Designed miniproteins, single chains. Designs and how they scored, part 3

Each design is a single chain, and the fold is of that chain. pLDDT is the mean over its residues in the fold that is shown.

## One batch from the design tools (miniprotein)

Design m73
Fold by ESMFold2-Fast:
Structure m73 (fold): chain A 93 residues (1-93)
Amino acid sequence: SVEEIIEKLKSEDDDVRIAAANLVLSRGITDEEVIKAIAELLNDPNFNVRYFAALVIAELVRRGSEVAKKEYEKLPPWVQKFIDRVVANPLQP
């Protein structure tokens, strides 16, 4: 459910937040509140959470999400540059 995904995106566990963000892409979830919750993860204290949030927002924009595009356009230029760099050179584990 949308509520369950949002709860996981706000988990105290960094790995749970990353897994929830990736789940949004794998299941094609497009709910506005979920996309906004992912955009908030761009300010997360954990670098890996911010990294995966950047990949998710970029992929949702590529898929044509107007909500994700609007969230991206509201970001400061340095955060937009971070997302663009992550997409151009994704870190492979």
Scores: mean pLDDT 82

Design m74
Fold by ESMFold2-Fast:
Structure m74 (fold): chain A 86 residues (1-86)
Amino acid sequence: SVEILSVELEEVAPGVVRVTVTLRTDKIGSTIVARLYQGGRLVKTVAKQATEETLTISLDTPASPERLTVEIYVDGEFAATATLET
C-alpha cells in the first residue's frame, strides 16, 4: 500500500514550480511512478525505487494557472492521487 503524506508546491525559479510529494509505502523494492497533470494533461512522469518506507519525489514544471494533480502508481498499478491548491 502507498499513502501520500504531503504534497508541497514551491517556486524554485522564475516561471518554474516544484511539486514535492512525500509518501509512505510498505512495498520496499517496488517501483513508484509519479505522474503530474496540469488541467488534465500529463506533463511530467518520474519513477523512483522504494528503498525506504518513506520517500520523496520532486517534479519540476512550468508555472501554470491550471489545477495540478499527482497520481501515484506502484509496480504499474494506481495507488493514490492528490490535487494541489494554490
Scores: mean pLDDT 83

Design m75
Fold by ESMFold2-Fast:
Structure m75 (fold): chain A 98 residues (1-98)
Amino acid sequence: SMEEELRKKLEELRKEKEKLKEAPLEELKKKLRELVEEAKKLGLLSEEEYEILEEILEDPTKTITVEGEKISIEEEKIKEALALAIGTLKAAIYRHKL
């Protein structure tokens, strides 16, 4: 069934996400950039979501401002966030193509 195929694909994406956490930052950025471009072409990203992802791809180590305070994000946390974003976009693209 289509639901079983989707479940199996989501399981594969989950396993891929765990492997991506160990990948170099530049490899994660490259994979996310390719997926962002594909998702934008498919109309799956709002303009606001695209701008946020583009800013992250430009400088993922950038200091962010939260309620007037500047905080630095650790590289490990950045890699986790990128791996999550990659998995999320892959799942969204797969669902759209079904």
Scores: mean pLDDT 67

Design m76
Fold by ESMFold2-Fast:
Structure m76 (fold): chain A 76 residues (1-76)
Amino acid sequence: MKEELEKEIIAAMARIHLAVIKTIAEKRGDEELAALADEAIDRVVELEKTAPSVEELEKATREIIAEVDAAFAAAE
């Protein structure tokens, strides 16, 4: 139970972060960044279901967020 709740929180926080970037990208007309963020959200949803541990989910979501954050910073 606790591990499932921790996974839900980690995935939810990651999706919120990515959704904010997607919204900013859409407002700026950056279709590539918006698509990258949308794909990243889908990857997080899949990882919430398939990741065998909280630690693996944290690592994977951190890597996804870092990738999107780097693209967002470069898109200025």
Scores: mean pLDDT 84

Design m77
Fold by ESMFold2-Fast:
Structure m77 (fold): chain A 79 residues (1-79)
Amino acid sequence: SKEALKQELLELIRRLAEEGKTLDEVIAAIAKYLGVSPSKEAVYEALEKLLGPRDAVTLFATMVIFVTERELEEELAKR
């Protein structure tokens, strides 16, 4: 279902971000999962076709947010 696919993708995004993957590596992993080219454009087009434009934008934004949140947390941590 659409909801099951969204949950699987969200979980994959979270795990990859927590593992220290870059945005490009997360996009490549999602592209592999969806069977498309490892580009932002191909991933977005596939998500839009499967989930609709609203959910595609939300999921794509979530990828950026999770990676950026991790990177910011690492930068703000005292070392």
Scores: mean pLDDT 82

Design m78
Fold by ESMFold2-Fast:
Structure m78 (fold): chain A 79 residues (1-79)
Amino acid sequence: NSSTVLDELQSKYPEAALFIAGYAKTKSDFSLGYLLSLRPKDVFPEHILDRVFREPSKVVLKELDEIKAEVDAYLVSHS
């Protein structure tokens, strides 16, 4: 469907969105292998992982950048 990973993470899994945003905010280039080894089961639900990590390099970096921008705005609005 046309629903975005960003919408799902921000709305249903704000903790996962914050984790991703923090990671992307600190690192311009991060290790996908390291991110996956951080126990994604605790932070990312399986269906979200499948969507985000289907095309790991390109999709993950793009989605993380978009999530970071949205989460930054979310944090400012929701203190």
Scores: mean pLDDT 48

Design m79
Fold by ESMFold2-Fast:
Structure m79 (fold): chain A 127 residues (1-127)
Amino acid sequence: SPLRMEALKEVGEAIFLLLTALQLGRDAAAQSSPEVAKLLNEAIEELQKAIEHLTRAADLLRSGENVDEALRHVKEAEDHVKKAYELATEAQKREPDSPLIKQFLETVKKALEEVKKARDLVEEYAA
């Protein structure tokens, strides 16, 4: 199915952006105050959970089986990325002059947009 292949590609792009965000988050946490590093580490944990859900969704999309389960995993990933975005936003408010936190937040925002696009494509394929 063309929709299945497009959804799988978008899930893969989301995973790549989330992996990039993980590295940026770790670099930002290493240079931040202990309180801000705690927020960034909580955001990193949420992004790791999102990657696990998207990886499961990708496996299901590759098989072409249980599309409803794949959709649930993409929706759960979206919720985890939203939580990471909220935590990253709070970290930026506490250290507004940190270029690494700004880059982390921008990458998490881009990843959230790609996860939302993946969700829309999986919903269309599930219909």
Scores: mean pLDDT 91

Design m80
Fold by ESMFold2-Fast:
Parts: sequence; structure tokens; C-alpha cells
Structure m80 (fold): chain A 84 residues (1-84)
Amino acid sequence: SMAKEEAEKNREEARELQREAERTVAEGSPREAAEFAREAARKNVELAKKNADLGINEEMSKNIGLAIANIGLEIEAELRLRKE
């Protein structure tokens, strides 16, 4: 079904964003980390809205959690950037 296909796509997008966030925190510059985390937070908010429209509350909650986590990563990266 369309809803199942969209749920799978949203799940894979969230997984990829999480992998990139972890990689960028570990390996990227503070500037790259801040820019990626900001974008990842924004995209996870969009995925949460899409999952809400599909009625997939568990996936919506995961996306909200990931958005909040990436906002935290952005703040940490910006603090590191200001010290360097």
C-alpha cells in the first residue's frame, strides 16, 4: 500500500540521517557538524509531519526524538566552532 511504502521510505531516510549525524560528529569539522545537524533536525521534523499524516505515531515519535537530538548536536558543534 502507499502508506506502507511511505512508512518504509521515511524509516530509511531517518536511518540515513542518523548515520550521517553520528559520522559528522565523529569525523567532521565543527562547521560541517553544525550545518549537517541543523539540516538533519529540519528533515526529521518534516518526516515527523509525514508520519503523523500517515497515522504512524511510533515513527513520528522517533523522528521528533531525532530532531531534538540533532538540535543538541548543532548547539554543541557551534560551541566548538566558537572556541576554535
Scores: mean pLDDT 75

Design m81
Fold by ESMFold2-Fast:
Structure m81 (fold): chain A 66 residues (1-66)
Amino acid sequence: MEEKEKLIEEARKRAIEQVRKHRGDPLAAMRAAQEVALELGSKATDPEDILAIRDAVFEAAREALA
């Protein structure tokens, strides 16, 4: 459970970093955020963890793009 929370925080942080790194290119930013979700999701084996990581990336990237 602690590992899941850590992965979620890392996912959010990395998603924001990727969005800012691709400033001025929303498509590249979203693609990079999806790559983060896939990479961190591959560390999880439980479906609930994978979904939580994906959701965190999506939410953080959307907030950073706003």
Scores: mean pLDDT 77

Design m82
Fold by ESMFold2-Fast:
Structure m82 (fold): chain A 79 residues (1-79)
Amino acid sequence: MARREERGDLVVDIDESEPLRVNVYDKKTRELIASAVVLSEKEILLIDHRTGQRRVIRAESIEEALEKAIDYVEKLKKE
């Protein structure tokens, strides 16, 4: 099952398959900006496709880690 969320100038596609995967797209161009892959119950790997940078985001839950990742991508794109 996939969920789609709009957040500012971003479109976030959440694939609830195992492993949980999230793709973040530019709303206007539909270009893939970032991907997140669940590594554990508290860690996700964020891949910035614009720069090739990879970052592990840790939080108390997967929902918190995903929220932090989306916030990070939104800030990077907006300014």
Scores: mean pLDDT 73

Design m83
Fold by ESMFold2-Fast:
Parts: C-alpha cells; structure tokens; sequence
Structure m83 (fold): chain A 85 residues (1-85)
C-alpha cells in the first residue's frame, strides 16, 4: 500500500541521514541524480555499489570516505522500495 511504502521510505531515509550526515535535500538530490544516470538498472539492483559510489564521488556532495556506505544504503532503499506496491 501507499501508506506502507511511505513509512518504509521515511524510516530508511532517516537512517541514511543519520549514518551519512547528509541533509534531506542533499540525499534527495543524489537519489534523483542516480535515477537519472542509471535508471531502471538502479531499481533492479543491476548497478554495483562500486559504480554508485564512483558516481557519487563525481558529484562532490557526499564525502569520499562515506561514498561506499551512502551508495550501499541508497541502493538498498531504492531496490527494496521499488518492490513495495
């Protein structure tokens, strides 16, 4: 349901914000950029954590030392979130 998806997304977003130190706006901007770059391959989990992390490093918003952690958490959120109808 839409309510279950919203709750799932909010709980996972709050966790990502706490673990990465990013603002909500910074995280949302990075997620939009990743969806634009990788499209359906991000949603289906076909893009590796390394590819996502390398892309995040090019944007200069996520600190280099947190890029892999941020990439893993975003990939998990997007893949799991896409399965909730």
Amino acid sequence: SAEKRRKFLEERLERILKETGLSRGQLEMQMVDLLREFGANLLTGKVSVKEVADYLKTKGIVPVEKAELTARLIKELVVEGSKIT
Scores: mean pLDDT 78

Design m84
Fold by ESMFold2-Fast:
Structure m84 (fold): chain A 106 residues (1-106)
Amino acid sequence: SIPPHILLNPELAPHHVIVEQSPVKVTVKEGESATLNAVARNGDGSPAPSPLIWLKDGKQVAEPSKDGKLVLENLTLEDSGRYSWVARDKEGVEHSSNFTTLTVVA
């Protein structure tokens, strides 16, 4: 497995959400399913209950996720792209992940 990436604003980290990302690269066969996972944490490392918003190539692809999952079923070549996510903390500050590149192969 590929390790997750953490995107963090160092100046806000002690009192804001730490944003964790799924692996940076995933390859899946056409017709199969993929699940991307993300976790938002408070600055003390505890789970943050804030909804996560999943983006594909900068556009929202699903309703806000409360469990940090994006489930993609019956994948096609058109599902290939750069996936990321954003979370807002209690102060309204937006935290963003790095990209996960999903490649669908025939």
Scores: mean pLDDT 67

Design m85
Fold by ESMFold2-Fast:
Structure m85 (fold): chain A 80 residues (1-80)
Amino acid sequence: SPAEELRAELERLKKEVEEAIKNKDYSGIQQAILKAQSLIDRARELMRKGEIDPSIARELIDEALTLIEKAVDYLNKLKK
């Protein structure tokens, strides 16, 4: 299902962010942020089309936004 595919992608992105942070890979962190933003856009589109449960879509969007915030905060701390 679209919900299961987005969940699997989000869990992979969480691991990509963790790995990029561990390796101090600034480009990897930036790419993961872009991928998370893409996931949010796709979840919103599926919600508009009624192809995903709105509560599941919102949960995925909220977790992806939290992941972006964590990644951005880390980038900002490293650029000081």
Scores: mean pLDDT 86

Design m86
Fold by ESMFold2-Fast:
Structure m86 (fold): chain A 86 residues (1-86)
Amino acid sequence: MEVEKGSVESELGRLEGERIVEGDREVYRYRLTFKDGTRVEGEAEAEGDRRRASLTTTFADGTVRRRRSEERAGEEPVTEETVTPA
């Protein structure tokens, strides 16, 4: 198992990331915190012929947007999005 972590600060905000490798499975996690209070959290997973991703955006007003996608070799990607008000 290999685990890599990193963080970067910029004028836009802070980026934190993590990559986990276990055999043929890779997981990427990241968090973006913007100066306006908006936070974006993402996760992507690759395993064999499958890829999954999720993205959660929490806006400064407390509104939460979630997006999920799944892709398999030979199939069209499926994407779902939901919005939860504050």
Scores: mean pLDDT 78

Design m87
Fold by ESMFold2-Fast:
Structure m87 (fold): chain A 74 residues (1-74)
Amino acid sequence: AVTMEQVEAWVAWLTEALPPEAAAELRALFDRLRAQGASPREMLLAIADWLRRRYPDDPLAQRLADELRAAAER
């Protein structure tokens, strides 16, 4: 099962890798999900969907989204 520690690690890594505007969007998404009481699994799925939508033409972003989804489903 996915843990909150794993979600926090993914968010930290992604915010360092992303441009400032995208990093701010991801932090806002994470804060909203936490406020809504989302599970770690729901958070990873939401972040994966956000990556796919934010970077539809980026193969790396699509691959990362698939990896996050796979982690959420294990």
Scores: mean pLDDT 85

Design m88
Fold by ESMFold2-Fast:
Structure m88 (fold): chain A 75 residues (1-75)
Amino acid sequence: EEEEVLKRYRELLQKLRDEYPEALEAIAEAIALLNHTGDKEAALKLLVDAGVPEAQAREFIEAHEKVRQLYLEKA
């Protein structure tokens, strides 16, 4: 369901920004990378290098991938 996918993504994104304010720039870069290239490995590296735990970074990337697929399906 689109609403649940977007809600989960927003909650994870807000939690990342709140818990890792030092990673705000890396989060923005990771989102741009995922949107433009789909490179999950590069996005994961950016987040982990910025101090986000790998498990949490992976969860965020997974949620972002679901959002990306949702918009690609509409195009």
Scores: mean pLDDT 80

Design m89
Fold by ESMFold2-Fast:
Structure m89 (fold): chain A 70 residues (1-70)
Amino acid sequence: HMSREELDREVRLALAEMYRALGKRFAKQGKIDEAIELYEKALELYRESGAPQEFIDEVEKEIEKLRKEK
């Protein structure tokens, strides 16, 4: 079905989604520093998985928005 290389990318994307979701929860709780750290981990995983640059830019904007709301 999928190559081993494709499976590795899918796993990294899944982990990135988990970190991003957790970051959103922490942001809602007012834990902005913790939310930023989680988004940064998600961003790194997206970059490693070869996510499109436009998608990476959107996640970076989410981080910047949180920093401004601090």
Scores: mean pLDDT 78

Design m90
Fold by ESMFold2-Fast:
Structure m90 (fold): chain A 92 residues (1-92)
Amino acid sequence: SVDDVMRRMDSLVTQMRSLSMSASPQSQSAARVVVGQLTRLRSMVRHGRPVSDSDWQRMQQQVQRSSQHLSSDMQSVVGQMVTTAQQLVQMS
């Protein structure tokens, strides 16, 4: 269900925040951008707002740029978050 996929996103956001607590200030800032972008998209789906191809591409570009400042563990979580966000958009 959409609720199950949203709960998975919440768990991944919590994992990202946990990993960022011991990270460098640059990685913490990058993680905040990634969480912000994916949370914005999640909020759009939750409120029944359509996610345009332009919205998706802007999210992907910002996430990709920020991901270069993240550890491999954090990048793995980002990959899972993006996959989960894609599932949410496709279910809408």
Scores: mean pLDDT 84

Design m91
Fold by ESMFold2-Fast:
Structure m91 (fold): chain A 77 residues (1-77)
Amino acid sequence: SMEEEIEKKLEEIKKQLQALADGLRTDFHKSQEEVDELIRLSIAVALRLNPEEAETLKDPEKFEEALRQIAEKKVKE
C-alpha cells in the first residue's frame, strides 16, 4: 500500500540522515549543534519552507511531520 511505501521511505530517509550526521561529526569535526542545524536547514530547503517555518523544525513533532512530507513526495514521484 502507499502507507507501507511511505513508512519504508521514511525509515530510509532517517537512516540516510543519521549516516550524514555521523559523517559530518566524525570526518568533518562538526559539533552536534552544527550538524542538527545543517540537517534542519536541508529539510527546510527540500520542503521550500520560509525562515519562520524552518525554525519550527526544532520541535521534534514538526521535524517528524516534515520528514513524512518528504517521504510522501518521494513515493508520489
Scores: mean pLDDT 84

Design m92
Fold by ESMFold2-Fast:
Structure m92 (fold): chain A 68 residues (1-68)
Amino acid sequence: KRLVGDVTGDGKVDMADIEALGKLLGLPDDAPLERKIAAFQRLNGLEVDGKFDEATLAALEEIAAAKA
């Protein structure tokens, strides 16, 4: 499905990061992507609705910048 914030080049890395975070937070391997996004939002103090919103994108950018 095509939405703003679609994966383009770098976005695939972001998806892998969200998946890894879900695992770290104790979510089961069979958890849907939406739950992993919600867990990421919860960890970063964002609104937890499982949507890939502008706030979620901003948080991902901040984490990427922290990698240096």
Scores: mean pLDDT 62

Design m93
Fold by ESMFold2-Fast:
Structure m93 (fold): chain A 79 residues (1-79)
Amino acid sequence: YDSELEKLREELEKVQKKGQETALEKLKQGYSPDEAVEEAVKKSEPDIKRIAERFPHLDEEEMKEDVRRSVEKAVKQYL
């Protein structure tokens, strides 16, 4: 149970970090902050679905919202 929770945390951290990197790359390419966030969240959807399938007691929409907040924070810090 606890080891599965730690595994989940690692997977979520990986998805959030990947999203942040995607958003920052889009900003460097000339995308607006809002567009960069949307592109990062969209790219994260397959990974979030994969995690939700492995951990069916988790809310996919809530995970997507957490990724979005993490990405928005990174974008604001970069600007």
Scores: mean pLDDT 80

Design m94
Fold by ESMFold2-Fast:
Structure m94 (fold): chain A 74 residues (1-74)
Amino acid sequence: SGMKLQEQKQKQLQQQIRDRQRKTLQDISRQAAQLQRNGQTEQVVPHPTNPKIKLPSSSVKLVVTTKELADTMK
């Protein structure tokens, strides 16, 4: 039986991914806010939930609540 050990490792990896995604979201939000302050609203930043999609910095706002973030990262 190795299922319990594998489950524990999977939970640890998922927690690390969640922590990394939270940091990335904060970094993107900070970058977008800085670009807006500089008047560079046409500059694009990665979408918070999908990094393959790029959004104008003016479109990136802190819209995702902690609850929505937790629900998305399940």
Scores: mean pLDDT 61

Design m95
Fold by ESMFold2-Fast:
Structure m95 (fold): chain A 79 residues (1-79)
Amino acid sequence: SGAEQVARLVAEVEARTGDPRVAELFAALLEAQRAAEETGSEEAIERAVALAKEVLRLLAEAGLVEEAKVEEILAEYEA
């Protein structure tokens, strides 16, 4: 399931980065995405985007996503 895949990604990022905040950041992102979907507010969407950028940076640092692709994704949110 998607939830199982997310849990595996969190564990892998924690193992590769040694950053104890990984689980907290992923949880914050999921809650922010839920709030954005539930309310549709611009502020909630901006919060979700900001957290997604932090998570993407951690994924790149863990070597799970190529840095060039992260840059492309981030540029899309700036448009």
Scores: mean pLDDT 75

Design m96
Fold by ESMFold2-Fast:
Structure m96 (fold): chain A 74 residues (1-74)
Amino acid sequence: VKLTEDNYDFFILAILSQQNRISKVETLYEKFKEHFPSIETLLAATPEEIQSIDGIGRKKAENIIEAAKLFSQK
């Protein structure tokens, strides 16, 4: 559903923008959508899979999964 995808896009941008510069956020956003096109795909991912995206460390990957779980429970 388009509304759910828009909310997911805002979620990714919010998480990445707080942790990276705008130029890096754009690159990471594209990679995130390529590897994890939906919240369901992200929730099924491991921290190690998220960490495979250049510029994302282990603790950042763990925080992203935790935030995604909270987002999905809204």
Scores: mean pLDDT 70

Design m97
Fold by ESMFold2-Fast:
Structure m97 (fold): chain A 90 residues (1-90)
Amino acid sequence: SEIEKAFKEGVELGLNNESEKLIEKALELYKQGRVDEAAALSAGGQAGLLKKEGKTEEAERLEKEVLPPIKAGRLEEANKVVEEIGDKLR
């Protein structure tokens, strides 16, 4: 799945602290109308940051809960999942 591939790429960028590359790639995907892949990449980045902070359970929950709404085109629901779980970094 291209959505799952984008999520995994986001995780790697987050783990490597490559926030600028992640933002640039997400913007290019948005520009191309690939909004679902951009959302998955951004969510992956948050999961990568959670893993870097040792919050592996939160990262796994984010992957499990965010990908189904993205695949269904429910991007508002996906954004809520990212906000609720991603706030664990703050």
Scores: mean pLDDT 82

Design m98
Fold by ESMFold2-Fast:
Structure m98 (fold): chain A 100 residues (1-100)
Amino acid sequence: SEDSLLENLKKAFEEIVERIKADPRVPKKMQDVAVEAGKKIKAYADAKDLDGMIKVMEEMAAKLRALYEKEQPNNRRVRRLLVEVEALLAMARMGKWVLK
């Protein structure tokens, strides 16, 4: 169950990171945040550290939110990606809570 949650969250987190990295409508600074998050997610997944993966996604979400609010407040694509990242975090926390 926990291994299944870890694998599913790894796949979901890697997918959203790749979408951010590949989207030309996303500013370079935000793409760079996703690149760094992707490296850390892989390292924590290889270590089977679910808490580490969630923490990396929380840090990525916070950095992207700050950049969105300061530099890109009218970028609807970035806003949609932020909503998706925050929804994935909520699901990850719920999944961990259920397995507690």
Scores: mean pLDDT 84

Design m99
Fold by ESMFold2-Fast:
Structure m99 (fold): chain A 77 residues (1-77)
Amino acid sequence: TPSDEEKLEEVRKELESRFDPETAERLYELIKEYVELEKKARESTDEKEKEELRKKGQQVLLEAEKLYQQELARKAA
C-alpha cells in the first residue's frame, strides 16, 4: 500500500506532466498543505482544534481547485 508520501510524490509528478513548473509547484504545495491539515485534524483530540483545522483545510482545498480550474481554462483558450 502506498504511503501518504508516495501518493504525494505521484500527485507532484502528474501535476508536473500537466502544467508548467511554477503552476505544478503551487498546486502541489496547496495539496500538501491540505493533506497536512487533514492529518492534524484526525490526530487532534480537541473538537475546537479539529473544527479550525478542517475549516483551514477546506479553504486551502478551494484555493487549489480554483487555481486548477483557472489553469485548465487558460490552456483551453
Scores: mean pLDDT 80

Design m100
Fold by ESMFold2-Fast:
Structure m100 (fold): chain A 71 residues (1-71)
Amino acid sequence: SKEELIKAIENSPKLSEELKKRLIEKIERGEDISIEEIKEVKATGDEELHKLLLDYSIEQGVEKLREAVLA
């Protein structure tokens, strides 16, 4: 869930506080996380959080495809 993702970001030992705040704000607004932001998380070495963000982005992409098909 989005709440579980936010908690994982808050608890990351490797992400900067600025990156945490930026990602959490985007998720709370329902905004897409950019490829560059996903790359930033990967660069920190937080492999578990990187996977969670990829999974979230894939799920958001699938939902947008469903909306496009129904439109």
Scores: mean pLDDT 79

Design m101
Fold by ESMFold2-Fast:
Structure m101 (fold): chain A 90 residues (1-90)
Amino acid sequence: DLKEILSRVESLIERSRELARQLLDVYRRLSPERAEDMRRRIEDRMRLMREYYDMAKSGEFAEEALKKIEFIVAGLQLELARAEEELAAQ
């Protein structure tokens, strides 16, 4: 169901924004220079997610686009966990 896929994609994009905010907050506490590098990497991923969302809206590759977005969000979650562990070790 395309409507269910689009709803899930939209939820994942909202989650990615919150993860990005938290990740940048952690990196700002670790190093301003590393925070700037992380901001650029996040911007690149957000651009890719936007492209996949547009692909999903077309309907033809909606399931593939969802999987790609899930992969990006999982990667952000993993990076946040690692960054929080590094900050806690200080």
Scores: mean pLDDT 87

Design m102
Fold by ESMFold2-Fast:
Order: sequence, then structure tokens, then C-alpha cells
Structure m102 (fold): chain A 117 residues (1-117)
Amino acid sequence: MILEAAEKLQEIIRESKTEEEVYEKGYELTKELKEELGAEATLEAVELALAPYVMMAAIARAHNQALSDAELEALRKAAALARGAAEALEEDEKAKAQLLEMADYLDEAVAWSEALR
């Protein structure tokens, strides 16, 4: 169930054309998941959905390698998902803070990689 939720969130990142679309769809799905699974399981699903993007950013930084244009776009969309999910979980200050921290990390990784080019 949590894995299926994470897969649906990742589909939003892959299938959406813009960061704005990812934010809006991520917000809506996170709200639905919260009603079905509760806030804690929903946070876990969002974190699982974002894990490969956070790992990609961390590996690139560790190896001092610039990300490709496709990878940079994927990280920007992942950050947008994290922000949309944070808004949906707004009443949980700790969950909101954790997701915004993940979004900031992804945005910093994009800026760092662009500076290498």
C-alpha cells in the first residue's frame, strides 16, 4: 500500500510536463492519501517516492559530477512534489518541515550542478 502510493507519486513526476503541474497533482494526491492512510503513512510514501531523486543528487555531489539536463529536470520536479506534499500535510509541522528540507536539498543540488557547467 505505501509502495503503491509512492509509485503513484513518482508517476506524477514522470508524466507531468511542468513543475507547476507536479506541485498541483502532488498536493491533490497527498491530500487523498492522507484521508486513506493517515498522515504518517502518507509522509512515508512521499519520502519513498523522493528517495531515488535524493540519492541521485547525493551520488552526483559525492563524485563531483554535473547532472544531465534530464536529471536536473527530474530533480526540479521532485522538489515541486515535495513542496506540494508539504502543503497537503500543513497541519503536521514536523512532516511539513521534513518535506521542505528535502525540497531545499534537491534545489541546492540543481544549483550546485549548474555551477559546475
Scores: mean pLDDT 88

Design m103
Fold by ESMFold2-Fast:
Parts: sequence; C-alpha cells; structure tokens
Structure m103 (fold): chain A 82 residues (1-82)
Amino acid sequence: ASEEEILERLREVFEEAVKAGYADESMLDSKLTEGIVKAENLGKYSEEIQRLAAVLEIAESLALMGEDFELADRIQAALDLL
C-alpha cells in the first residue's frame, strides 16, 4: 500500500474510534502517543501516520475493553498496513 492509502485508511478508522468514544484529536499530541511512536519504530512513516497509528493502538485496547470487537478488528486491519 502507498503512504497515501495507509493515511486514508488510518483516518477512516480514527473517525470511527472518535465517534465510538475511544479516541479524540487531543490524543494525537499526548506524551503517551509520543511514547508509542518511539516504541513501535514508526519513524519511516510521516508524522501524521505515526501519531494516528499510536492513537489507534490505544483506541483498539479501549474498544476491546468495551467489547466493541468489530471496531477493534477494523483498527487492527488498518494497523496491519504498516
């Protein structure tokens, strides 16, 4: 997948996670998100992709805790493009 295709897919599932209450835009600038970007070695991608991917890892965990398995599966499928 191209970086543009990855970015669009990550944005789509991020919007779904925001609507479901598992993410918000303020999380993109959080220190936790910065830590995940460093831990997952996402430095080869654009900063926007890095931050979206990190927030989606948090959102996936929250969706699983909330028993929203369909959203968690969609988030994982998008992250698997990385």
Scores: mean pLDDT 77

Design m104
Fold by ESMFold2-Fast:
Formats: structure tokens, sequence, C-alpha cells
Structure m104 (fold): chain A 74 residues (1-74)
């Protein structure tokens, strides 16, 4: 497909980007467990992924995957 999958995005990442994504996932899960607003968490994750140099398509795909895990953790 023309839009990269989360697996394809992860495979193309630098080690620094991989660690940053792991940290964002951990923070999102913790915030969801603490009762923070899911929309606020999603926006923060998306903005931070963009700041890490991900394309809008990659950032959206990764944010969706992270938020799916965070939502299940609450």
Amino acid sequence: MKIPTAEEALASMTPEQQEAVKELRREAIQKAKSGENIGDIANEVLERLKSLGFSPEQANTLAAAIMKEALKAQ
C-alpha cells in the first residue's frame, strides 16, 4: 500500500526514533491509566512524532497504534 504500515515505519527508524516511540507509548499508557483525556494524549503523541521527523502519514499510523494500546490499558 502507499501508506506505510506501523511495522514498515518501525523498520525504517533510527535507534533514537525507536527509543522515542517506545517512550511515547509508555507515557501514553501511563496517562490513560491516570485518567487523562484520550484526545489530549492523542494530540500530544501526534505532535511529538512529527517533531521527531516522522512524516504526517507515519506519525498518524504510529499515533493510532500507540493510542489503541493506551485505550486498552485504561
Scores: mean pLDDT 75

Design m105
Fold by ESMFold2-Fast:
Structure m105 (fold): chain A 94 residues (1-94)
Amino acid sequence: SVDAHLEALLATLSPAERSILAIGYRTLKEVSKSLSPEEREELEKRFKEVRSIDELIAMMEEFAEKLEKEGKLKEAKALRQATEAIRQEKARIA
């Protein structure tokens, strides 16, 4: 499940990295509310493949590009803004 994967990720991350993951996860959860069931299943599948903050960034960018191609510009913009916030926080803790 997504929840089981989230718990597994949190167990491997530092407190600062958990805060970064929380930004991404919150945005993905909000975006998922506007998605079709098929798009939501694809998002959940992609999230389950994430193992690090760098992989989270890559997945969110790839999914934002997919949403832009599908005309979901508001959802794509939300993901890109969250990705930028994640990059800035990651740079701060490095």
Scores: mean pLDDT 85

Design m106
Fold by ESMFold2-Fast:
Structure m106 (fold): chain A 55 residues (1-55)
Amino acid sequence: SRQQQLQEQIAQLKQQMVELGKKMKENKDDPKKWSELQDQMLQLSQQISQLVQQL
């Protein structure tokens, strides 16, 4: 169903956020890389919010 597809996509995006969090820890002393990873994290968070609203 569409709801199952949305839930699966949300789960995948949440997993991507976990992986980005790990990369942020590895790049804690690189402010440019940290900023890029923060922007990616924000984009994933916004996308998850949009998908959750469709449930």
Scores: mean pLDDT 86

